# Designed miniproteins, single chains, continued (5), part 66

Each design is a single chain, and the fold is of that chain. pLDDT is the mean over its residues in the fold that is shown.

## One batch from the design tools (miniprotein)

Design m18423
Fold by ESMFold2-Fast:
Structure m18423 (fold): chain A 55 residues (1-55)
Amino acid sequence: KEKVLKGIGKLLDAIGDVIDAELAGDEEALKEAEKKLEEAKKYFEEAVEEYDAEK
């Protein structure tokens, strides 16, 4: 349950990094932010699966 909330936090942080990189026009920072977003998505999906298993 706590992992789901942490996963949401990671997703929000990654989205913020993507927006900041786009506003700065930094293509390299944007690619790194997109990798961070993908990792945050995996973490969130795993957290949701663990939450369902707790039932």
Scores: mean pLDDT 78

Design m18424
Fold by ESMFold2-Fast:
Structure m18424 (fold): chain A 72 residues (1-72)
Amino acid sequence: AAALVAQLDASDVDAQIALLDEISKDEEKAKALLEYLYGAPVTEDPVAWLERMKTVLRHAAEASAEVRAARA
């Protein structure tokens, strides 16, 4: 889990979304990642959490692109 978090932090948004999509195909891996990030067992659906995170990352990428365009 720690290695996955480090990989996500080092990746761009597209790579982060791709990695989360891969993790969502393995329920145990998705649950382990979610529990690691929370630091405790959680009752939330890990697949639903990953889908929310992908949406948030996509919106963040769009906002970042707008800021970069305005700064250029």
Scores: mean pLDDT 63

Design m18425
Fold by ESMFold2-Fast:
Structure m18425 (fold): chain A 84 residues (1-84)
Amino acid sequence: MENKEKADKHLREGLAARAAGDYQRAGEHFWKAGDYYEKSGDYEKAAVAYRLAAEAFQQSGNTEKAEEYRKRAEDYEKKYLEKK
């Protein structure tokens, strides 16, 4: 399967986990989505997915991972903007 298809699957699973209140699981699916979007070269979607991961980890009390993925989201936001 294409990296984008794997990313879309993890994004959907993360949204479902978040809706169920499982923020730790949501964060894990969102960062996997970001990783697959990054591998496909979709830096805009990677940034969005890493931002969602940071928010989910923050809600779960995992402040270390929340900070890590917030920084990754900011890095990919910069990469996306500099290509325009």
Scores: mean pLDDT 83

Design m18426
Fold by ESMFold2-Fast:
Structure m18426 (fold): chain A 86 residues (1-86)
Amino acid sequence: SKVEEETAGVVALLEAGEQHYLQLAKQYSSNPQAQQKLLQAAQVLRQGKDQVLKDPEKAVDIGTAAMNQAYQLEQQAQEIVAQAQA
């Protein structure tokens, strides 16, 4: 069904995003504060996936909210890195 296709797509995006942020966190091991923000972004996407699996009809709304929150955490990590280099 369309709902099953949308749910599968959102789950795949959240899983890809989690792996991306986990990999990025390893690259920032020299900046623990920035690394922590990226690990939090990965956790947000993992929690979003768990919520999507519990409520597939809300997959797009849940996925969008999780991705927006993860993006804000990534922005905070980038600001921390920029301040450390100044």
Scores: mean pLDDT 90

Design m18427
Fold by ESMFold2-Fast:
Structure m18427 (fold): chain A 95 residues (1-95)
Amino acid sequence: GKKEELEKEIEELEKEIEKLKEEIEKAIKEGDYEKAIELLEKAIEKAKELLKKAMELLKLSETLEEITRAIGEALRAIGEIFELELKLEEAKKKL
């Protein structure tokens, strides 16, 4: 149903963000700050989409367990956005 589709989309977005984070770390190590900035901006967009889907999952949550799980996903997405935005600011200072 709709909940299962959202959970699957959330898992795919989490995997995409992790892959982007690996590429970002490689770009930073290589001193390619222009590439790191581009990848960070993409990762931030994915993390914001993850937050949006977690909030949609929360609206469809019927049990306390489902609500707790959806809130957990939303909080993780917020933390990810914050950390990626900090890294973006640092990368921009290196240009």
Scores: mean pLDDT 89

Design m18428
Fold by ESMFold2-Fast:
Structure m18428 (fold): chain A 90 residues (1-90)
Amino acid sequence: PELARVNERVTEILRKAVEAAKNDDYEKFKEYVQELVDLLQREIGATVSVEEKEEGDKVKYTITATFPPPPWSPYPGPQTVVLELEVKKK
């Protein structure tokens, strides 16, 4: 269903981001990170924050996505997922 398709799209975007990072393609990497953020915000309704940090010759992206708790959730709090991606800076 919808969740499986979203997960497949997230996985595909991550694969493309990793490939861009391996090729030192910072511009394409940023495009894929933005595509991931847009997907999470627009189709899932997550609140997304992106932190960019330079570490030596690499740029580290920390993407924090907070999902509204579903009505069937056994816990009262929002769900938070943190994703870390790295790309080599030219």
Scores: mean pLDDT 72

Design m18429
Fold by ESMFold2-Fast:
Structure m18429 (fold): chain A 56 residues (1-56)
Amino acid sequence: LEKQADFLVRLAEEYEKKGDKKTAAEYYRQAADLYNQSGKTEKAEELRKKADELEK
């Protein structure tokens, strides 16, 4: 799960660089869910806040 979450964070960063904030937020949320499932609650919370910020 952690490796998959890391990949999703990378994808989110790539979309953010392209200016596609909505798609980036989506991938950050997916990564957060996987980190949360892995017990990395703090990291998951950080990524969810990042996604929320991008969608504002």
Scores: mean pLDDT 81

Design m18430
Fold by ESMFold2-Fast:
Structure m18430 (fold): chain A 56 residues (1-56)
Amino acid sequence: PVVELTEENLSPYAASVAGYTNPKVPEELVKELMEAIRNKDWEKAEELSKKILEIL
């Protein structure tokens, strides 16, 4: 598709996938990120995704 996903839209998803597969990331952070995504709390999801990406 011609629609380009922005960095901010991809970041929470990429962080959740990387966090889920990376043992360096605490399960608690991954769970909180998934909960934020489920609740559509994008501000919290972005904050948590940044924390996960920093650990990676």
Scores: mean pLDDT 66

Design m18431
Fold by ESMFold2-Fast:
Structure m18431 (fold): chain A 89 residues (1-89)
Amino acid sequence: MTAEQYFEKGKELYKQGKYEEAILYYQLALFLDPNYAEAYYNLGKAYYKLGKYELAIKYYDKALELDPNYKEAAENKAEARKKLAEKQA
């Protein structure tokens, strides 16, 4: 399988609510292509759905390191930071 094929499988699993399985396939995509900004972004989204906001922020930051203009990663990072603050208050 290619990085893109693993990434697409992860997206299918995410749509099914299978977030932990989606994470596995996004990680496989990143193993083959470590510069796959969208795969880091989707890892962040999956961790966010699992309530793992610190991990979500970490992977949004990785997407932004690769693409500083990744608007959706910046917006979702801000939302994850807000959720983390609410959870720890």
Scores: mean pLDDT 88

Design m18432
Fold by ESMFold2-Fast:
Structure m18432 (fold): chain A 60 residues (1-60)
Amino acid sequence: AMPAVEGRPEESLLESSKLSEKLKKEGKIEEFAKKLEETLGGKEVTDEELTKIAKEVLAE
């Protein structure tokens, strides 16, 4: 049977995966986590915001 797919969530996953790998390689996972904590501290965060924070931490 053909699996039902909702859309293309993989685009967000691919971008997040690449940024996550870079953060890990640079040893900046903790810095990224701190930025997320500051942003998430009672607020809603989208995948777009997560990508922005990762780019800021990586200075890309």
Scores: mean pLDDT 65

Design m18433
Fold by ESMFold2-Fast:
Structure m18433 (fold): chain A 96 residues (1-96)
Amino acid sequence: MERALEVLRLMLEYAVLHGNASEEEVAAAEAKLPGIVAELDAEYPGEEAARIAVAALYYGLHQRSITEEEYRNLSEAERAEMEAAVAALRAELAAA
């Protein structure tokens, strides 16, 4: 749960940094994140909610949405690359 929430917050920070969202829009979205994470955790138990959030952020960086079929077809190597890209983004935002 906490990791999925953290990843979704990184999406909001990235949107603000690139001028794609106002602070009010981010605050409204952030208020909804615990509910979104709870729904994901209910449908995808364990660490799967966090993995879905990472995939969504990674595809969002490429201005794409990920489909459920694309998500299910991801290899563990592709998931590891997505995790590494999100970790690099987290480090970049922490340095800003």
Scores: mean pLDDT 69

Design m18434
Fold by ESMFold2-Fast:
Structure m18434 (fold): chain A 64 residues (1-64)
Amino acid sequence: MTPEEQREKLLQALFESARLASEALKNGEIPLSADEVRAELEAVLDRAGVPEEVRAEALALLEK
């Protein structure tokens, strides 16, 4: 698998996870504040080397 293909798969998984996390947060299933969930997601995206534009899109899913 090329680094580009690996990155695309990772980005899709991160977007799906962000959507699920947003829904769980709205339902009160996560014992964390929205700020704490955002900080954790930012750390994961930074570690994965995700571009700032994509990071902003993923974080926007948590704000809905």
Scores: mean pLDDT 68

Design m18435
Fold by ESMFold2-Fast:
Structure m18435 (fold): chain A 92 residues (1-92)
Amino acid sequence: MEGIEALREAAALLAELAERSEDFDVQVHLTLTLMQIGVQISAIKRGADEKEELRKAAEALRKTAEYLRKAGYEEEARRLEEKAEELEELAE
């Protein structure tokens, strides 16, 4: 996947998880991460280094996954970690 397309898929996953969550704090964390991914997409479109923006997005996803795992959402955390790994591979 190209970087922007992969970031759009990460954003879609974050939106899906937020919509399905019944935990307000989890919804807030997912929504904030979604906004961060939007910033990375905007930066690439404005000529920023795609690999650097993909690394920033991957770091944000990993931090959110850690929060979800601590909150008891193991499966959702795993899905975000898999997406972060995909972004990191594209940034190589």
Scores: mean pLDDT 86

Design m18436
Fold by ESMFold2-Fast:
Structure m18436 (fold): chain A 65 residues (1-65)
Amino acid sequence: PLSEEELQEFLEEVRRWAEENNVPEGMLNWMLKEVEKASKTHSREEVEKMIENAKEMARELVASS
């Protein structure tokens, strides 16, 4: 599980990345929810991998729009 500090760092990173990449609100909200869920049960490395996978999905969504 992540510390509160690590969780906030990841949430800030995701929000910043989403703003820079014009990610739709619905996708951003889904990404933030998944990070919060994973923070309770997963290691930092597992959360980082999940974020990278979510970013890839978001890029495909944005490219299709």
Scores: mean pLDDT 81

Design m18437
Fold by ESMFold2-Fast:
Structure m18437 (fold): chain A 65 residues (1-65)
Amino acid sequence: SVLLDIAVREAVESSGLSREEALELLRRLAQAYKSGDEETLREVAEQLGVSVEQAKGLAQAYLQS
């Protein structure tokens, strides 16, 4: 999926993590977003080096994939 590839690339670029690590964080981010877990969403956003707003966008991109 193009959206998933874009989300993974952005996560790698912002965090410096591997694609595999970024994908795992995106999966956790998407689950937190879907469940309304704001605490976990903030924690993962910090690990990715992005704002909470950007993290919500990444979660949506993952879920649309």
Scores: mean pLDDT 84

Design m18438
Fold by ESMFold2-Fast:
Structure m18438 (fold): chain A 61 residues (1-61)
Amino acid sequence: MEIARAVKDQTVETPSVLAFKKGDILEVLKRYSNGLVVARNLKTGKEGLVGEDDLEVIGEV
């Protein structure tokens, strides 16, 4: 699975948008051509949309 780290806080949670804190580890599930990804926050288990600029890819495991 592709793993990324959040580089900033995003505290707004909606049905489509994932909330996270800087340093949270996320699994990237799907990438879109418009700079959005679907990710799962491994700390909370929640899934949602994240801007790819909010993520630093750290590897695949």
Scores: mean pLDDT 79

Design m18439
Fold by ESMFold2-Fast:
Structure m18439 (fold): chain A 59 residues (1-59)
Amino acid sequence: IEEKKENGLKKIKDLAEAGNKEEALELGEKVAEELKKLGASEEKVEELKEKAKKIVEES
């Protein structure tokens, strides 16, 4: 779960820095859904979504 989150955030950052902000946001939502399916808590899922959004905003 933790590794999935870190890898997802890194890919989101790479996409955002490449100018693919919309794709980065979509990936963030997909990663959050995958974490939820793997048994991550709601708090963990929301934390990932917030971090992904911040990465896109800062790119």
Scores: mean pLDDT 77

Design m18440
Fold by ESMFold2-Fast:
Structure m18440 (fold): chain A 75 residues (1-75)
Amino acid sequence: SAVEEVREAIIDYYKAAGVPQSVIDRVRNMSDDELARLAAEILAAHGDVSTAVPETDEQLRGMAAQLRRLADSLR
């Protein structure tokens, strides 16, 4: 699902950023709404002014792609 693509992208970003495993494990158990908000917060912290809480699968996939690009920039 689009939400699971966001979950996987956040986990990939957190692993690249060196975030503790306990925080990553929390992401695995987050609700769809919590994941959408967290993705928006991460992207907003990187200066993406277009980042709002996603309402559609297309928006969720777009956020997942942005998060994967951020993860790649940390490698």
Scores: mean pLDDT 77

Design m18441
Fold by ESMFold2-Fast:
Structure m18441 (fold): chain A 64 residues (1-64)
Amino acid sequence: VSEEEILEAFALIAIGITKLLVDQGKVDEARAFFDRQLERLKELGASDEIIEKARAYVDEILAA
């Protein structure tokens, strides 16, 4: 398993938790949580592709 695959899995878990918070009506908490995880992903060396893909998914969740 590559480091990139592990970081992508981390991003997917973070997106899942963000969606659960949004589904509970905790939109502000969801935004704050995701922003923190996104910063963590950058610190861990996640590629721009992983970061951009994660942002796109969360933007769709927040728009729904």
Scores: mean pLDDT 81

Design m18442
Fold by ESMFold2-Fast:
Structure m18442 (fold): chain A 114 residues (1-114)
Amino acid sequence: SKEEEASLLAYKGFQAFNEGKYEEAIKYLEEAIKLDPNNEYTWLAYYYLGEAYFKLGEYEKAIEAYEKAIEHDPNSGLTPYAYENLGKAYEKLGDYEKAEEYYKKAEELRKKRE
């Protein structure tokens, strides 16, 4: 099914990321999202897409992907990490004010979950 194929592509993307194959990871994750954008794991696919773009120095694309991950599941256990990584990406782009804002959001969420 479309759902099964999308889940398999997402899994291949996660495996490629873990192997340091960031461009391959991006291809699989983007294909997974296109096949089933409302999949229960779409937030995780966007998170890893952000991580892969960050590893390749594509900071603006990483920001877009992390924002999509947060939109799909703002209550995910990875959401504080997504905010922290948004901060890191903005810092890499020289936007220190935005970086500080996102670091504060990550810290606030961690404190609320303790």
Scores: mean pLDDT 88

Design m18443
Fold by ESMFold2-Fast:
Structure m18443 (fold): chain A 55 residues (1-55)
Amino acid sequence: MPPVVSRTGQVHTSREAHRADFMKDMEKKLGIKVNSEEELLKAMKEEVEKENEKR
């Protein structure tokens, strides 16, 4: 099957949308709220770190 270049752009957009949806779900689970994808990613990492340090 030959590679489809058009899907490359679509896949990238879907990946961002998928992450945004996942981040919203995580916000509800963790009880946190962030306005930016980068901020949410950082918050996610911090939550993992805090869990390791906390119970």
Scores: mean pLDDT 62

Design m18444
Fold by ESMFold2-Fast:
Structure m18444 (fold): chain A 60 residues (1-60)
Amino acid sequence: GVKEAEELIKQAEEALKKGNIQEALKLYKRALDLYEAAKSSPNVISEIQTRIDFLERLLK
């Protein structure tokens, strides 16, 4: 649920602090799936999608 998605976001932020961009991207994508399944607000989904898009542009 939403609480699980929030924990994945925290794990993704920790991965980013360690420079693990690919791991952070996987965690954000999993959180996005959970937020979408929970029918969360379009604003929350959009913010996560924007962060995913930014991180994908950083990967080689």
Scores: mean pLDDT 82

Design m18445
Fold by ESMFold2-Fast:
Structure m18445 (fold): chain A 100 residues (1-100)
Amino acid sequence: MERVEKRREAARETAQEVIETLKRFGDRYLERARAGTPEQAERALAEVKERVDQAIKGFEKAREINPEAKDVFDQAIAEVKELGDRYIAELERVLEEKRA
């Protein structure tokens, strides 16, 4: 179905943009945490957690509205969770080192 494939293509493009934006923010927050104060590292960790939660909730709503692209958003949610876990773990490590 050409129409369904076009909607799935648009969903993939939107998901990729959100994930790439999350990576850019994750990298920026991690850099800030490494270079900054413990308070800046705590804020960076909180901001990354919030952005990950927002992205997951956004994709959950998107899959409900666009059932034809459910598999695309399910994959995006999985990728955001994995990506988020990696940034959170590294930020927690940076924060521990600064608090020691």
Scores: mean pLDDT 86

Design m18446
Fold by ESMFold2-Fast:
Structure m18446 (fold): chain A 58 residues (1-58)
Amino acid sequence: MIDPEELKEALESGDKAKIEELFKKLLDALNLTPKAREYYLSLPFEEKVKLLKKYAGL
């Protein structure tokens, strides 16, 4: 599960590497098929942020 505090800190600092790390952790938690995981990893950064906020309850 994504930590809302950790996500907020990463977003506030503009730490793209940390945001990508959190997104990868989210995908691992969702037990996606390899094909679905590849699709989500290919999304624009802005769409990844939207998904992270949704699953973090932000």
Scores: mean pLDDT 81

Design m18447
Fold by ESMFold2-Fast:
Structure m18447 (fold): chain A 69 residues (1-69)
Amino acid sequence: KEEERKKKIELLKEISEKIEKEAKSPEEANKLLKEIAEKLGLETVKVKGEKDVYLLKAQAELIKEARAS
């Protein structure tokens, strides 16, 4: 369980770094995230705010846990 969670965090970090390096705008970042998620079979969630952004479901869960703490 913990080892699997750690692997997911590593994967999310790798995806985030790739998007950060390749994306030239927030819109491009959202497109790349969706594309990578679809390719890897990962779920995405839409977060409402000043701008609608997409996050991986696992990433959103980690943020929710951090906020609860």
Scores: mean pLDDT 65

Design m18448
Fold by ESMFold2-Fast:
Structure m18448 (fold): chain A 65 residues (1-65)
Amino acid sequence: SEATEMAVKSAEEGGKEIVEKVPEEYKEEVRELVEKTVEAAKKGDLDASQEKTAELIEKANEAIK
């Protein structure tokens, strides 16, 4: 569906940008969260995708601190 395609694209592009912004020590953990978010979006589980996106944002904010 279009919603699934947009969710996947947002997770991939946003995830890449977040990985670039976080310190080296957090890059692997952030990459793993991005992969999980993309997989959830591809499966059409929007609730799981939203939860994983929130986790990703929270971890990125902590890493940037």
Scores: mean pLDDT 75

Design m18449
Fold by ESMFold2-Fast:
Structure m18449 (fold): chain A 67 residues (1-67)
Amino acid sequence: MDETLKKMAEATLRTADELVKQKKYEQASWLLERVADYLEKQGYTELAQKLRARAEEIRALGQQEKS
């Protein structure tokens, strides 16, 4: 139970959204996946799932922009 890890997840989501605004979809999805892996290892599976879901959405957006 660490408030710091929850704040890390929230900050990572905000950073990923900023990268998406800059059309850096691969960088944004990579960041979310790396932080999700860390959170899962710390036992924060629900937060990790949330970050992975957002990473998949961003990856799909990146593919749409290239089409």
Scores: mean pLDDT 80

Design m18450
Fold by ESMFold2-Fast:
Structure m18450 (fold): chain A 65 residues (1-65)
Amino acid sequence: MKEKGEKAEKEGEEALKQGDNAKAAFYYAMAGEYYKLAGDEEKAKEAYDKAVELNPSLRPYVEAA
């Protein structure tokens, strides 16, 4: 799970380099989910905060997860 979180985070970084904030937010949200499942609450919070910063409409999803 942590490895999948790191991969999703890298996908988010690539999307940001392409200027696709919606795609980046999606991948950061996925990274947060994977980090949470791995028990890494600090990394999960950082990834979720990044996703919500890029797409505020993801906030209800983050709070439900």
Scores: mean pLDDT 75

Design m18451
Fold by ESMFold2-Fast:
Structure m18451 (fold): chain A 69 residues (1-69)
Amino acid sequence: SEAAALDARLRALLVEVATDASLSPAEIEAKLAEMERLLAELARLRPEQRDSLEATLEALRRLAEALLA
């Protein structure tokens, strides 16, 4: 399904930013922007999960802040 494909891409990006110490700040920002876009699309496809997806987005923003500090 489209939602499953978006979830798989989101998970792959999260693993990359969490484990790849070679990523530049610009690359981390670009990956975070794509993750935010994927979460917004997932919320459109699964409105019943909107609150959970918003919590995930907030967690990703905090992760990006920690990685860019």
Scores: mean pLDDT 79

Design m18452
Fold by ESMFold2-Fast:
Structure m18452 (fold): chain A 65 residues (1-65)
Amino acid sequence: EEKIKELFKKYDKSGDGKLTFSEFKEALKDLGISEEEILKYYRKYKDENGLLTFEQFKKAVKEAL
């Protein structure tokens, strides 16, 4: 959980507490997750603006691993 928070902060380049698709994709690729799984979890957990909060990101990472 602490490691997931560190990873989120590393890729949250704007510091606004949300990840874009590009930032989310790079974070999950860093973990060795396939592009098919990244797209699956992005579609499942993104909000109406195509962004992921920390809670959405954490759920995606835990399910993908």
Scores: mean pLDDT 80

Design m18453
Fold by ESMFold2-Fast:
Structure m18453 (fold): chain A 96 residues (1-96)
Amino acid sequence: ADRPVTPEEARRLREVVEATIAELRAAGVPEDVVARLREAAEEALRYAEEHGLTRRQFLFLLADKVADVIATLDPASAALAEGALDRLVQRLVAVL
């Protein structure tokens, strides 16, 4: 659906992000990396809400923001974050 993300959808998206963050912590990703990934996701959600981005535009922005963080990580943390991003995108597509 190519329409602006609603406040209810943004709430559901935040729930999916928090579930993914919990999985990253359980997988042993360092807390500083988890914090950076959470901030990237929250920035993307905030921008989508403030600027009326569509679901598709939000997903592209989220992917770009997370990719920027992953590019600065050590290889082991990057691999865990990439796997989590793949799961996050699959979950977001399922709830949107």
Scores: mean pLDDT 78

Design m18454
Fold by ESMFold2-Fast:
Structure m18454 (fold): chain A 84 residues (1-84)
Amino acid sequence: PSQEEIDDGIADIGLAVASVLMEKGRYEEAVELLEKLIEKYPNSKRVGDAYALLAKAYEKMGNTEKAEEYRQKALEIDPDNPLA
């Protein structure tokens, strides 16, 4: 497989794990994982989904400023993102 296929596969797994952490109320752990995913795979199409989940995690933690910042970043990548 190409590096892009490998990176997308790892990003998909990371997003799935982050989603489970969100369901369990482990928002700080989800944030840490999502930030690492964005840092390592900044050009992946999955970055939009990662920003959307970051926005949701910060919203659940009561950090409305960070939630809005990440929501806007998610919408800049994918305006129709259902998680934003």
Scores: mean pLDDT 78

Design m18455
Fold by ESMFold2-Fast:
Structure m18455 (fold): chain A 59 residues (1-59)
Amino acid sequence: MEEDPEAARQSVKDALSLGNLDLGSLRSFLSSASPEVRRAVAEAAREMGDEEHAELAEA
């Protein structure tokens, strides 16, 4: 499992830029992720203007 916050941040930005990040898949990933990875994902989603994914990652 990837515990690298920077890799997770980049993957989320790439998926959002392509418009293909599914909330269910993101939720499943976050359920196993460390707090650092969840924070990186929330920051990436916010930077991309996607508040729905950012709120999910912060929960």
Scores: mean pLDDT 69

Design m18456
Fold by ESMFold2-Fast:
Structure m18456 (fold): chain A 86 residues (1-86)
Amino acid sequence: MPLLEELFASITESSLAAAKTILRKFDELSKTKKVSSEAVSKAVAAAILASLGEIERGIELFEEALRLAGASEEEIEKAVAEIREA
């Protein structure tokens, strides 16, 4: 019973860390590039998915948000690596 709660907490911590990293990376990008409302909506949706444990789906949607915001493929790869390291 406590073990299942600890496993859930660990999964939740990883998911929340990924979601926070998504939002932080998008905030950093928004300071250097003009971002559309569509890009903002996708980034927020990506963070929500990641916070629910759907980290890979969150990453896919975040990649779309970054491309819409005009990020280079190199910038996208670096952001994805940081999210996975979180």
Scores: mean pLDDT 79

Design m18457
Fold by ESMFold2-Fast:
Structure m18457 (fold): chain A 76 residues (1-76)
Amino acid sequence: ELEEKIRQALARLERGEVPISTPLISLGLPPDAKITVNGKEVEPWATLADLGLKPGDKVTITIEYEGKKYEFEVTL
């Protein structure tokens, strides 16, 4: 169920319903989770735009929460 919620949040980003300047924590991702974008760990308040990513880029987002790893491929 957590995986589904994360997928839904990232799908909104893919559809352009939220700007890439939206902090990752504001997408509803778990605040205590370790977030990794393209193999680089980021802060929960980081934005994809601050990481130098642009609309049309393909990124891999990995969420580590409570000992489990969830990996998603997102096209911005």
Scores: mean pLDDT 77

Design m18458
Fold by ESMFold2-Fast:
Structure m18458 (fold): chain A 64 residues (1-64)
Amino acid sequence: DDYYKLPSEEKLREWLRETLRAQGLPDEVADRVAELFLKALNGTDEERDAAMAEIQRLVAEARA
């Protein structure tokens, strides 16, 4: 399984959004988390860490 089986950003975004919504997150939070995940995948280690911290905060706020 080489480079060609890597899912497109569109498919990954849709899958993440649907998964997060299925877990009970609001649409706005699910969309933001999916976008941050995509940025983390394409960013530097520092950008990934920052995105993951923001994701954790958004999820915690949505659960409160």
Scores: mean pLDDT 74

Design m18459
Fold by ESMFold2-Fast:
Structure m18459 (fold): chain A 63 residues (1-63)
Amino acid sequence: MKEILQLIGQILRVIGEIEELELQIRRLEKEQSPDSAERIRELQAQIEQLRQQLQQLMAQLRQ
């Protein structure tokens, strides 16, 4: 039971982090500089890593 609640908490946290990073990307896209393009790629890589973590957590939740 505790493990399920911990997994749900982690899932919600990861989703929130992904949303925050996506917001940062949208702000950087408006700046349209070479430096912002590189930062956008780094943020997209972080989002992909978080999505992989989310998939693992969801798989564990299904037990």
Scores: mean pLDDT 80

Design m18460
Fold by ESMFold2-Fast:
Structure m18460 (fold): chain A 73 residues (1-73)
Amino acid sequence: MSAEELLEKAKEYIEKARQALENGDFETAASYARKAIDYAQEALDKGHPEAVEYLREAGRILKEAIDGIIAAK
């Protein structure tokens, strides 16, 4: 997978994670955010600096999702 394809996958999973978060599906949101982080990190490692913004966004969504899971207990 090219760095560009990895960045595209990161963006796709960020969008899915946001949708899940908006629906209150915190477990699914956390899962998609983790996938987005993995793809963005690999893109960054391959020299794609734009991946840094996707890492920040996915990390933010993951934190919100985890906070939502904790609050639901």
Scores: mean pLDDT 84

